# Ledger of designs, part 28: designed miniproteins, single chains

Each design is a single chain, and the fold is of that chain. pLDDT is the mean over its residues in the fold that is shown.

## One batch from the design tools (miniprotein)

Design m1007
Fold by ESMFold2-Fast:
Structure m1007 (fold): chain A 65 residues (1-65)
Amino acid sequence: VLNKEELEKLLEEMRKLAEQGISSATEAVVLLESALKMLDEGFKIPDSLAKKIQELYAKALEEAK
């Protein structure tokens, strides 16, 4: 289960990769910011959004190799 602290840490890591020019990291940042806003507003993160974030995260790490 992704908690707020874990999402904030992922956001920080993805921002660093986005600064390196990794496009999938830039997309992950946008989705992570949306997910954090949903949690702040008391909503649960949809499974589809969580899956897309995980896919972009994995792609960003692969592109960073």
Scores: mean pLDDT 81

Design m1008
Fold by ESMFold2-Fast:
Structure m1008 (fold): chain A 78 residues (1-78)
Amino acid sequence: GGEELLREAERLIEEAERALEEGRYEEAIRLAKEAVRLALEAMRLDPSLVTRAIGLAIRAIGIMFEAGLRMGVKAPSI
């Protein structure tokens, strides 16, 4: 189920936010990328989750952008 993938994406975002706060920018970016991947897969399996999945993806992109800025490099865009 897509809902299970969406819950995993939420957990990864929480871990990415923690990594960002602790200065582990590379880890924060990796976790955020994984969260985006799971959110997209959740939408593929259950289109009713699109609004929640998009919200999580936006949050993950924000983490990647912030980590990139703090590292002195531009974060990748999707």
Scores: mean pLDDT 83

Design m1009
Fold by ESMFold2-Fast:
Structure m1009 (fold): chain A 60 residues (1-60)
Amino acid sequence: MEEELIELAEISLKDAVDVGALSEEQAEEFLEYLRKLLEEGKSIEEAKEELQEKVEAYTK
């Protein structure tokens, strides 16, 4: 499931870059952060929550 979450996030972030909602660098930062959370042993739910918080902090 971790692999599936990363793959879906990668697709979603790439789509956001393609439509101009995010820069490529922003998408890479978010993807790297997600990978790091999962590598640190956080659950999928926790990783999603942490990623959302990072996105909010970044856009605020």
Scores: mean pLDDT 73

Design m1010
Fold by ESMFold2-Fast:
Structure m1010 (fold): chain A 84 residues (1-84)
Amino acid sequence: VEVNLLSDEELEEARRAAEELARAGRLAEAALTLALLAGQLAARGKLEEAEEARRRALELARRAGPEALAATERAIAQAEAANA
């Protein structure tokens, strides 16, 4: 069984955490949280929600800087590979 999949409650908590991080100006942490959330949503077949979270993650990562962007892109790629 896929122990790494988050519950619906955990997915909502992750979304709230990302929003709080973004509001606090912690853009790199918010971007990474959204990238991980996007991977979990994709694993559960919620592809539209996953793409929306992925776009938001990349937007925040670009604003945070090139290191945050690279880390966020890598997290997205790793999640995509795990789901393939």
Scores: mean pLDDT 79

Design m1011
Fold by ESMFold2-Fast:
Structure m1011 (fold): chain A 77 residues (1-77)
Amino acid sequence: SEVEKHLELALKYLQEDKPEEAIEHFKKAAELAKKHPEYESLIEAAYDVIKTYLKVKKDFDLLEKLEEIWEEYKEST
């Protein structure tokens, strides 16, 4: 699925230390998952992984962007 594809790319970019690209793919996955509640657990898992990464790296600007995406996703589901 496109949701799973974007989540896999997000996690791959985190492994490559490319968190901006990871967040872009997470955003695309979250937007697609708004119409597919079956992906909620996968989106939550990816959110937790990316959030932990950004906290460890102390990248608070990207953490703010991630939280905005997460809140918009939660409000839509």
Scores: mean pLDDT 86

Design m1012
Fold by ESMFold2-Fast:
Structure m1012 (fold): chain A 59 residues (1-59)
Amino acid sequence: MKLSKEEIKEIYKEADKDGDGSLTPENLERLAKKLQEKGIVPDGKLTPEVLKKIREILN
């Protein structure tokens, strides 16, 4: 997985409908979809490892 921390932050910002920066189930589903569109998550599913890395970056 060759994603920069900045790219992940930008993708999450676009997926965050609530604008509060929380990792709600709805925001995670939108994030997974956007990552799939960019060819990063082939099946649109966030693995536990990917989710952990995203949480570390957003913290």
Scores: mean pLDDT 68

Design m1013
Fold by ESMFold2-Fast:
Structure m1013 (fold): chain A 59 residues (1-59)
Amino acid sequence: GAAHALRHARGAREAAEALKSPNAEEAIRYADQGIAAAERGDAEEALRYSRLASKALGI
């Protein structure tokens, strides 16, 4: 659900901030889009952006 997607997106953003690399900046942008999608109730879009953030981090 949207709450689960929101937690996943926030986790990805926290991981990206910890890395402080050029790839982390891209991951933060994807994670922010995932958080915004989850906040509007779009769990599918939130998970999609969260997965893109994880891929950008190499996770």
Scores: mean pLDDT 77

Design m1014
Fold by ESMFold2-Fast:
Structure m1014 (fold): chain A 90 residues (1-90)
Amino acid sequence: ARKEVEELLRKASEAARAGDLEKAREYLEKALELARENGDKVSEERVKALLWQLRRAEELRRRGSLSEEELEELRREAEELEKRIAEAEA
């Protein structure tokens, strides 16, 4: 029971390292169910924390586009480059 939760957490970690976030999520959801069935509150909270981290990573990947912070950095780089070009042409 407890050992099954540990095995699922290991499989989730391996899937995440391989970039398979969907499979990592499936393993974490199964681990959460088992932890709840066993009354293992420590493992339950650990799995919840990992699911939140995974959900954040999935959202970033799913967007396929730059975040607002990354877009702002790109805009700043473009403005700096434009200024340098203008200075070189002067």
Scores: mean pLDDT 69

Design m1015
Fold by ESMFold2-Fast:
Structure m1015 (fold): chain A 60 residues (1-60)
Amino acid sequence: SSEVDTLVRQGMQAYKQGNYREASELFRQASRLARSQGPEYDDLSDGLDKLADLADRLDK
């Protein structure tokens, strides 16, 4: 969806700027929204959760 795409782009921008906490929050929001759209989005959601986890690790 356009909203998932917007959240992913915002998360990637935050990540590139070193704003890892913001990036993690945005990727988790995108993941939850993707999951709500159906099982065809499960792989995308799983990937976004992994990106959020990586951002969380870099925030330390």
Scores: mean pLDDT 86

Design m1016
Fold by ESMFold2-Fast:
Structure m1016 (fold): chain A 58 residues (1-58)
Amino acid sequence: MQAVRDYPASGIQRGQTYTVQRIINGDNTTTLVVTDANGNPLDLTVPRGQLSDYFQDV
């Protein structure tokens, strides 16, 4: 997936590409367990239902 909007609270930067390992839906949030371009695991959290506002498939 590629970030299409910045979300500084979760370290998401527009234009960065992430390999999605897992998607975890909580009550109020969605957490993407991802790997960055260097192979580092990261947890990126966005408000639930807003995943498509911040990420697109490429």
Scores: mean pLDDT 75

Design m1017
Fold by ESMFold2-Fast:
Structure m1017 (fold): chain A 100 residues (1-100)
Amino acid sequence: SVELEIGRELAKRIGQEVDEETAREIGKLYLDFVKKLNEIREKYKNGEITPEQFKEELDKLKAEFNKRLDELRKRYGVDEIVDFLKERFDIAVQLMKREL
């Protein structure tokens, strides 16, 4: 599956190997984040939300996914991967805010 391959590539990037279930859940979470980030961006570009709402939606997205990453940490013990993804998600949100 695409989720499995993405999860494995993310783990490999930080020198970690994970089982298939863990990799699939990481990949699903990552893809869901990217999808929702792009949806927020499209709403802003289409004039459906204001700059202030855009910032608020990005902050909400980051908070939501940090909680989901903490649940992955608790279920699978993947501390280094979770910390890596939290940092990447924060960077993605900060870069998106620069479009303001």
Scores: mean pLDDT 88

Design m1018
Fold by ESMFold2-Fast:
Structure m1018 (fold): chain A 87 residues (1-87)
Amino acid sequence: SELLKEAEEYKKKGEEYKEKGKKAEEEGKKEEAIEHYEKAAEYYKKAAELYKKLGKEEKAEEARKKALEADINAGVLRLELALEKVL
């Protein structure tokens, strides 16, 4: 189905951006890591919405959890970046 292919592409993009976020974080590039994790969360949320519409509850829940993890990673890095800029 068209929606299934779209959900799978969004999941794949979420995975790609999560990997980019992790690599940027390992390199100390916090601002880039935040951007990548936020993109990962966005794509995982889109995948979860489509999986839910398709009745694929397990895949929807998995994508939702991955989106939450990406949002948490971005949030933690935003706090760290803010603390680094405080004199």
Scores: mean pLDDT 89

Design m1019
Fold by ESMFold2-Fast:
Structure m1019 (fold): chain A 117 residues (1-117)
Amino acid sequence: NQALTYYNLGNIYYKLGNYTGAINSYQEALKLNPNFKNAEANLLNVLGIIKRAEGNLDEAENYYQQALKIYQELNDKNGEAIVLNNLGNLYRLQQNLEKAENYYQQALKIYQELNDK
């Protein structure tokens, strides 16, 4: 399945920190399968990371919130934890330490639940 192959390639680029490669690969997966919600959520998360790096913090928050909603709808706990951690990083950068702590605690709770035997 070409869509799944592009999705997996996007995941590899993401892990390597090649966010441009990740975006291009997820977009190709979505061209082949427009209903590929995992690719959509991963694309939105990476777009949020790029916007945060560019200093476009409002756009970064919007992308992260969209990704979070999709991960929650999919019951993708790993994706949910990753985006919650990214929201924590975003609010920490904005000096909103209370919101940053809240998002980090939400991510940590999910990581702890995933490691519970």
Scores: mean pLDDT 90

Design m1020
Fold by ESMFold2-Fast:
Structure m1020 (fold): chain A 63 residues (1-63)
Amino acid sequence: MAEELAKLPLEEQSALLDEAIAAGDEERIETVLEAIALHTGTSVEGIRRAIEDSRRLAENREP
């Protein structure tokens, strides 16, 4: 449940998200994104944008 996952540290929630993405489990991806949104007080869309920005910076090494 998203509310239970929201109690975990963000680092653990991020690891669960990576695992769900690798498994291609859409339901699990959505649940983890909702948990992160609840934990941070933002939206699923906000989290998706943050992940995308972080991925581009890490992958492309752009400042």
Scores: mean pLDDT 72

Design m1021
Fold by ESMFold2-Fast:
Formats: C-alpha cells, sequence, structure tokens
Structure m1021 (fold): chain A 88 residues (1-88)
C-alpha cells in the first residue's frame, strides 16, 4: 500500500466515525511520504474532531509549512486556535 492508499483508507474510516483507525492510517501515509501536506491536514482534522486541539494545530502548521498556499489548512488552523482559546 502506498501513501495515497493509506490517505484514502483514513478518509473512509473517518467518514465511518472510526477516528482512532483513521489516525493510524494517516500516520502510515506520513511515514511513507513525510512531505504529504494533505495527510497532515486530514490527521489534524481528525484530532480536532476528538478535541485534541493543540495536536491538531501542530499538524495544520506542518501542512502549511509543506504547502504555504494551502488555504484550507490556514482556515482550519485559525478556527482551531479560536476553539483552543475558548477552552482556556
Amino acid sequence: MDAEEYLEKGKKLFSEGKLDEAIEEYKKAIELNPEYAEAYLNLGGVLAHQGKLEEAIEYYEKAIELNPEYEEAKELLEKTKEALEREK
């Protein structure tokens, strides 16, 4: 299985509500392709959905570092930072 296949499997698991399994598949995608900005974005998204906002922020920042024009990652980063500030 290549990095893209792990990303797609993670997306399917996330759509089924299998958050921890989705995280494991996204981590495998990143292990095979450490520059896979979309895998970092999706991993951050699942972590944010679990309420792990600080970890989600780290992965969104990595996605933006790899792709500085990644508008979706920038929007999710801003929303997640706002959510984290409201919890404190």
Scores: mean pLDDT 85

Design m1022
Fold by ESMFold2-Fast:
Structure m1022 (fold): chain A 70 residues (1-70)
Amino acid sequence: MEDIEKLREAVENKDYEKAIQIARELVEKATGKDKELIERYLNAIEQAYKAKDLEGIRNAVEGIEAVAKR
């Protein structure tokens, strides 16, 4: 829960490098299908960040939050 809150705060503060770091930590803590899904969203954040696509970053973060909740 705390990691998801930190991820959201990083995005709200436009600290996308911090958001990527937190997403990587979430991948390390996850297992099975959740790990695969979070890793795919991490890749989506990295690609959106390179493209300067702020909506893409937000959508990928929402995806991680959805996986982490259940």
Scores: mean pLDDT 80

Design m1023
Fold by ESMFold2-Fast:
Structure m1023 (fold): chain A 69 residues (1-69)
Amino acid sequence: APALSAAQVAALAARLGVSAATVRDVAAAILAALAADGYLTGAQLDALAARYGLSASQVAEVLAAVLAA
């Protein structure tokens, strides 16, 4: 099952000022990192922020939503 519902993706996209596709891609990358290592390091968070054109705090919001789902 996806970690985030379509409604959660839409709400995050609106709040962060990015596309729903960007939220889905970031959430998928976070899930892949969690599946590999069981956790997300600060360096991995910064790398995701750089890759997707987000701030570290925006990536942290997507991480929090994924962990809460």
Scores: mean pLDDT 80

Design m1024
Fold by ESMFold2-Fast:
Structure m1024 (fold): chain A 78 residues (1-78)
Amino acid sequence: KIEEIKKKIKEIEEKIKEYEKEIKELKKEIEELEKNLSKENLTELVGLKIRLIGLEFEKELLKKKLEELKKELEELEK
């Protein structure tokens, strides 16, 4: 049980790192579009911002799950 939780923690930590990388790249794309904002790229900018919100939300859910698993592990190691 403890080893299984440790494995899940590691997997979630790796997923969080992956989301952080995607978020960083997406924020860079948004900044580039905002600096050269045109009527033609406005819909793309809105789409990227919606995607950013989604990724940030997914990352926060994973962080909450990670915190929950770490607390569970601490209780089991008492």
Scores: mean pLDDT 82

Design m1025
Fold by ESMFold2-Fast:
Structure m1025 (fold): chain A 55 residues (1-55)
Amino acid sequence: SSMEINIEASKEAQEEYRKRQEENPVTMRSEDERGDYHRPAVVLANEKIEKLEAE
């Protein structure tokens, strides 16, 4: 059951990412791309999941 909650949180994080990219496509992409280069996507996803879980 907890697995499904984490999956949904991850999906929400990705959706929020899309919305933010639409609002600030250039700025967000540059920062996210650089962060992703140093931090694997899995680490970024975990951080997003933790934020969503706090909600």
Scores: mean pLDDT 58

Design m1026
Fold by ESMFold2-Fast:
Structure m1026 (fold): chain A 62 residues (1-62)
Amino acid sequence: MLTEEQKKKILEAARERGISKELLEELAKELGVSEEEIRKVYLEITVEEGIKLIEEGVEKSL
């Protein structure tokens, strides 16, 4: 189970660099979890962020 801080690192890395297979492997190694776990967490966070952006009608980062 990933901590909130680890989930934040996943989101920040994906936001800055864009999600890729190499990024998933790097994050899995850094956090000591499987690539599947990283993928699942990223998907969950991305959906939540997308919903929030739609509701607010504001670009979160530029």
Scores: mean pLDDT 69

Design m1027
Fold by ESMFold2-Fast:
Structure m1027 (fold): chain A 69 residues (1-69)
Amino acid sequence: SAVNVAVARREGEEALRLAEEAGASDETLKRLRQLVDELVAAVEAGDFERARELGREIRRLLESIGVKT
């Protein structure tokens, strides 16, 4: 649904902002953006199992740089 896509995009933007504030490297920010783009695409496709896997990967990446998830 459009609401689910909007939520995924907003949460992805927030994750990127938190990573930038935490001082993440350009490489980490690039990887996080790729994961967020894949997450949004999975939600648009209705692939919620893939979206959940990508959400876990994003959380793991954020945790590795000291962002509380």
Scores: mean pLDDT 83

Design m1028
Fold by ESMFold2-Fast:
Structure m1028 (fold): chain A 55 residues (1-55)
Amino acid sequence: MKEEIAENLKKAGQRLADVGTGEAKEYAQKAIDYAEEGNVKEARDNLLKAVDALA
């Protein structure tokens, strides 16, 4: 279905988890988990929260 988008979100989450600490890393991990489950909307939402936490 939207497998390619979910895979890309998972990879982005993995990269943010690699460079992030604390809250940013936690949101990045949640984005990965939701992407693995195929929940693109929640994966994207948590990815944005990870980016915000890095600021």
Scores: mean pLDDT 77

Design m1029
Fold by ESMFold2-Fast:
Structure m1029 (fold): chain A 74 residues (1-74)
Amino acid sequence: SLEVQALMLAIEASLALRQGKYEEAIKLADKAYELAKKSKSTLGLALTAKVYERLGLYEKAKEAYEERKKIEEE
């Protein structure tokens, strides 16, 4: 499912970040964000936002949190 794929990609992004693979972490987080948004995965969006925060990509983290809030308010 798209939800499972989004979660797995967010976890892979976290792993890449731990390994210092910043470019790979960004690529994986961006893909996780797109799939989490399409599947309306609040957990996927939250995990992706945390990866963006750890990467210092605060605007992307904010967008992920706003998409999560939109789903939670539906």
Scores: mean pLDDT 86

Design m1030
Fold by ESMFold2-Fast:
Structure m1030 (fold): chain A 61 residues (1-61)
Amino acid sequence: MKKKEIIEKLEEEEKKELERFEEFARIVAGDTSPEAGENFLKQGKKVVKDQKEEELKKALE
């Protein structure tokens, strides 16, 4: 029961964080350059994935 709730919550957090990084990447692309926005999004996606995997492993032990 609790594991399923944790997984669902982490998946929802991942989606929200990803959306946030997408919005920031658009701002960076417009303010600096398209390349900067692309690099920002790539780094953001990696950080979000790594954080989710670490939290999931901690929650599942």
Scores: mean pLDDT 77

Design m1031
Fold by ESMFold2-Fast:
Formats: sequence, C-alpha cells, structure tokens
Structure m1031 (fold): chain A 120 residues (1-120)
Amino acid sequence: TEMLGVATATVSVEVKKGEELTVTATASTSAAANQLSLAVIVSDGVTKKIAFKTSTAASVTVTMTFTAEKSGTVTVTATAVAISNGSTSATVSVDLTVKDKNGNVLASASGSGAMVASPL
C-alpha cells in the first residue's frame, strides 16, 4: 500500500523594509521514502518567493534568502510531502528556522504528520 504524509510549519517575523532574512527548512522521514518534497514560501504580502526541492533520501533541505520590500509581517511556510511504499508506520517532519543577516534566530517552528494510505 502506498502511503502519503504531509507536514507543515509556519512562522511570522516582523521586519523593516530592506531587511534580509535567511530561511532554512529541512524535511525528514522516519522511514525510507520513495519521494520527499519540500516547498518553502516566503511572503511580505507584496513580494512572494518560492523554493522547491525533491529527494529520494530520508531528508532534504531548502535554504533561501528574502529581502523585505516593506516594513511589516513576513510569513514563511514550509510544507513537506512524503510518498512511501508498504504498510509500515512512518512519519514526515519539517523544521523551519528564520535568521537575520547576522545569524540570529528570529523564529522557528516544526511540524509532523503520520503517513496514511494514499488514494493516489
């Protein structure tokens, strides 16, 4: 039986116009996945930046920079999707960290999801 897992992590950071953020998201599975996909979306409400990676390994990492076009709230969402064969219990997780240009952690979040039988 093919199984599908989804994990999401979201953070919001208050920024000043022109501030540079470094976003790092790592997706992982507790068992071997046939495919692990990670999408990271960063938005200040005016500008939106998207990064996407896929892997057949047990983990995948996306790193991206974002410069705020206006002062206010920047929202970062990381979504991991894992596809696995078999009926063995497995989980998918995602860890999200947002840093400033000096490496200070501004926000972090994590999410996890159980893999369930897929209708795919």
Scores: mean pLDDT 83

Design m1032
Fold by ESMFold2-Fast:
Structure m1032 (fold): chain A 65 residues (1-65)
Amino acid sequence: MAEQLIKMAEALKREAETLPPEDAEKVKEYAEKAIEAARAGDIEKAKKYINEASDVLQDAYERSR
């Protein structure tokens, strides 16, 4: 589980590279927190941060339409 969450967070960091710098930094911040939580064994916290990163990514895409 933790390994899969880390991979999801890394994917979000990669997708954030296409965003404006402000949004990219926010997504990367949440993704990095998710990786740290997953490595610490806090799966619920890691999931929360992945959801936050995903929400920022989606909001950025919606604002660009």
Scores: mean pLDDT 81

Design m1033
Fold by ESMFold2-Fast:
Structure m1033 (fold): chain A 83 residues (1-83)
Amino acid sequence: MSDGELLQEANRLIEEGEKLAEQGKYDEALEKYKRALELYKQIGDDVGVARTLLKIADVLEKQGKLAEAQEYRDKARAIFEKL
């Protein structure tokens, strides 16, 4: 699969995850976001990685998993500081 095809799949997984999160289906949303995260890592899209980490953090916060959410936010911040 080309990097362009992987990017399109990652973006689609983000959109699916956002719709699931809006419906309160947080575990399903996290599954979609984590799949997108691996695709962004595979193609070397640091901005895509950082943005996906923030989306995971937002869902974890809605689940009351504040410490886990903060870990994902810290990872995203570290990536943005290097851009």
Scores: mean pLDDT 88

Design m1034
Fold by ESMFold2-Fast:
Structure m1034 (fold): chain A 62 residues (1-62)
Amino acid sequence: SKEEILEEIRKLLEEKGVSEETIEKVLEVLNQLSEDTQRAVLENMKASDVVIKAAVAEALKA
């Protein structure tokens, strides 16, 4: 479900040292995407720290 994917992303971002405030902003942006796209983002975040940094930067601009 979307909730399960977003919770897994939250845990991953916490593990990478992202602040709670920033995590909430990232999750807000991702919640607007389809479940399939959220799954792809999660898998890409697991594969590369660059994807995590890019997602954080975009969320902070919003």
Scores: mean pLDDT 79

Design m1035
Fold by ESMFold2-Fast:
Structure m1035 (fold): chain A 89 residues (1-89)
Amino acid sequence: SNLEKGKELKEEGRLEEAIEEYKKALKEDPYNIEALENLAEVLEELGRLLEAAATYYRLSEIYRNVYKDEEKAEEYFRRAEELLEKLAP
């Protein structure tokens, strides 16, 4: 699957190619938590902090609204806010 290919590419350090595979996985399933989590981590590793923060906000929204998991929603919201703070400390 695109998710599995992305994860393999991420482990090989082929981060830009991993992003493309995760984006393909998200086109098939916009609520794919594993694809969003791996995408956010790769974006953060590349220093694409605004895109990483946006992805963590998306994870927070899904956990709150779909899974009704307030603790996970808060964790991802906090992580997004921390990344934004790093852009303008």
Scores: mean pLDDT 88

Design m1036
Fold by ESMFold2-Fast:
Structure m1036 (fold): chain A 49 residues (1-49)
Amino acid sequence: ELSKKIKTEEEAFEALLEDLRAQGMDREAENIRKSREYKEKIKKGEKLK
């Protein structure tokens, strides 16, 4: 199942964001999160506005 692979990748991604936040880079962490979310939605054919 694809969802199992996606889950483990999301966990690794969240760990990266936590590291950035721990270093006080909250804006960078949010920017990276939004960028990935935007790419995922575009790739699935969903338009962001």
Scores: mean pLDDT 70

Design m1037
Fold by ESMFold2-Fast:
Structure m1037 (fold): chain A 60 residues (1-60)
Amino acid sequence: AEELLEKGKEAMKAGDYDTAIEYFRKAYELGNEEAKVYLAMALAKKGRIDEATRVAQELA
């Protein structure tokens, strides 16, 4: 479960935001609540601001 979250974090460090989004999305779908925050950040870095805002609002 945490392996996908860690792979996403490594992709973020490398600047590979497309790969990070994919790993965080999979981790979130498997029930990792922490991945939701990272998914929002990766979407924002990719310039997908509307999607990042939607994900962030679901946390509130």
Scores: mean pLDDT 75

Design m1038
Fold by ESMFold2-Fast:
Structure m1038 (fold): chain A 65 residues (1-65)
Amino acid sequence: SSSIEAVEELLKEGELEEEIAELLIKGIETGDVSLVEKALELAKKLGLDKKVLKWIENLIEKLKK
């Protein structure tokens, strides 16, 4: 999946915490958007870059389609 590959690249670049990456990958693999929404809330709480937050928001919209 191109979305999983994007998560793995963000993790390799140090743009994601491992816990957030795990939630994102699981949400993508299972189609459970609630896991991706949980990842977004954790990313906001940890103060991740706005670019990363926007990417997660776009992923939520993509999974809802």
Scores: mean pLDDT 83

Design m1039
Fold by ESMFold2-Fast:
Structure m1039 (fold): chain A 56 residues (1-56)
Amino acid sequence: DKLREEIFEKEVELSLARMELGIAKISNAPEEEIEELEKKIEELEREIAELKEKLK
């Protein structure tokens, strides 16, 4: 199903974004970069939730 495929792709993106955030925090990246990664994670989590709601 196309919807399940989209959810899977977004969950992969979320995992990668979380890993990037972890690396950024360890490497003492600029606050702006950390904030952008946090926003990206938040947006992906919201999108995944909306897609999962459509599966109901």
Scores: mean pLDDT 84

Design m1040
Fold by ESMFold2-Fast:
Structure m1040 (fold): chain A 75 residues (1-75)
Amino acid sequence: EEVKKKLEEIINLARKLPDKKVGQYLIRLARRALEAVEKGDLNTAKAHVQAIKRVAELYGYEEIKKLADEVLKLL
């Protein structure tokens, strides 16, 4: 439940990003992570969240990076 809420928050933040291409990519990664969590595929979920963290780190989206770190600790 907590993982799902944090991933949904990442999606909401990504929608508000000025770079719409990066925002769309982060939304797709977060949706794939949500699907993986719902299916019990935690390794696939971790991989997608790690990708979110790296993209957020590269572009300086500190809030999204912090949420991704929190999700990784819960997985």
Scores: mean pLDDT 87

Design m1041
Fold by ESMFold2-Fast:
Structure m1041 (fold): chain A 66 residues (1-66)
Amino acid sequence: SAKEEARRLAEEAARLAREGRTEEAGKLLQMSYLLLGDEKGAKGALEAARISPVAALAAAHDVREM
């Protein structure tokens, strides 16, 4: 399902963010939020990941709890 794929992408994004690969993490978070139909969330997550690994991790956690 789209929800399961979104969670998988968010978990991979969290791993990349922990490794400092924030650009790659942001792209996966964007895809994850788009799969959930949240275009505003997708844009916000991409922007947050460019600024802070902690913000990227928070966005990834939010997807996992959806």
Scores: mean pLDDT 80

Design m1042
Fold by ESMFold2-Fast:
Structure m1042 (fold): chain A 99 residues (1-99)
Amino acid sequence: SGLKKKLISTVNKQAKKHNVSAEDLKVFQKEAEKLADELEKLLADPSLTLDQVAERLGEAILAEAEKIRAETTLSDAVITEIVNTVGGVALLYATAELT
């Protein structure tokens, strides 16, 4: 899907900005793919409002951050900036799809 490619592109740009290692980059890429898959599932559920999609997306973003903290040695500040940037792109995509 276009969403998965867009989130991975965002991860790659942020990783370059923060001099993230190739090993740590793979962790961000894997979690971004999971975030894209979860958002596609949320968007496929016609019973969910934009507010409900945003809330569940927020939960998925927090889970992504925790997983990256567990699997990398990066500072919390770097992880938070990258994850929030990727999450912001995901939220903008969700808003566009539901409006």
Scores: mean pLDDT 87

Design m1043
Fold by ESMFold2-Fast:
Structure m1043 (fold): chain A 66 residues (1-66)
Amino acid sequence: SEAAKLYEELAKRIEEDNTSETILEAAKEVAERLLAEAEKEGRGEEAKKKVEEELEKLKKALKEKE
């Protein structure tokens, strides 16, 4: 799934820098690549919705992190 791929690639990038800003930037870059691949497969609309939902959840989780 797109969510699983997003978090797998995020885990690798977080190994180098785990600040909230770095996590959000990496998430955006990974999401953009995953959306491009899904669009080529004809699943762009479903992938956009799923990835946007996961990014919003990530933003909220990072915002609440103290």
Scores: mean pLDDT 71

Design m1044
Fold by ESMFold2-Fast:
Structure m1044 (fold): chain A 73 residues (1-73)
Amino acid sequence: DRQAALQAEFGELMARLAELLEREGKRVEIDITGELTADGRLTGVGMEVSGETTPEMAELLERLKALLAELGA
């Protein structure tokens, strides 16, 4: 199941990000947004991140954004 696999990967990446944040003593704010149209279609799904990140965290965040876009399609 493609959706189940994507959801599992998303969870794994979130867990890795949490471990990195704990290790580095950092925090990030993640905002997931979208617009619901009158026909029930969700558009403009995106993820915005703010806070302190390392290059490793940034790579994980880009993968999370890609997975979220796929899940939201």
Scores: mean pLDDT 73

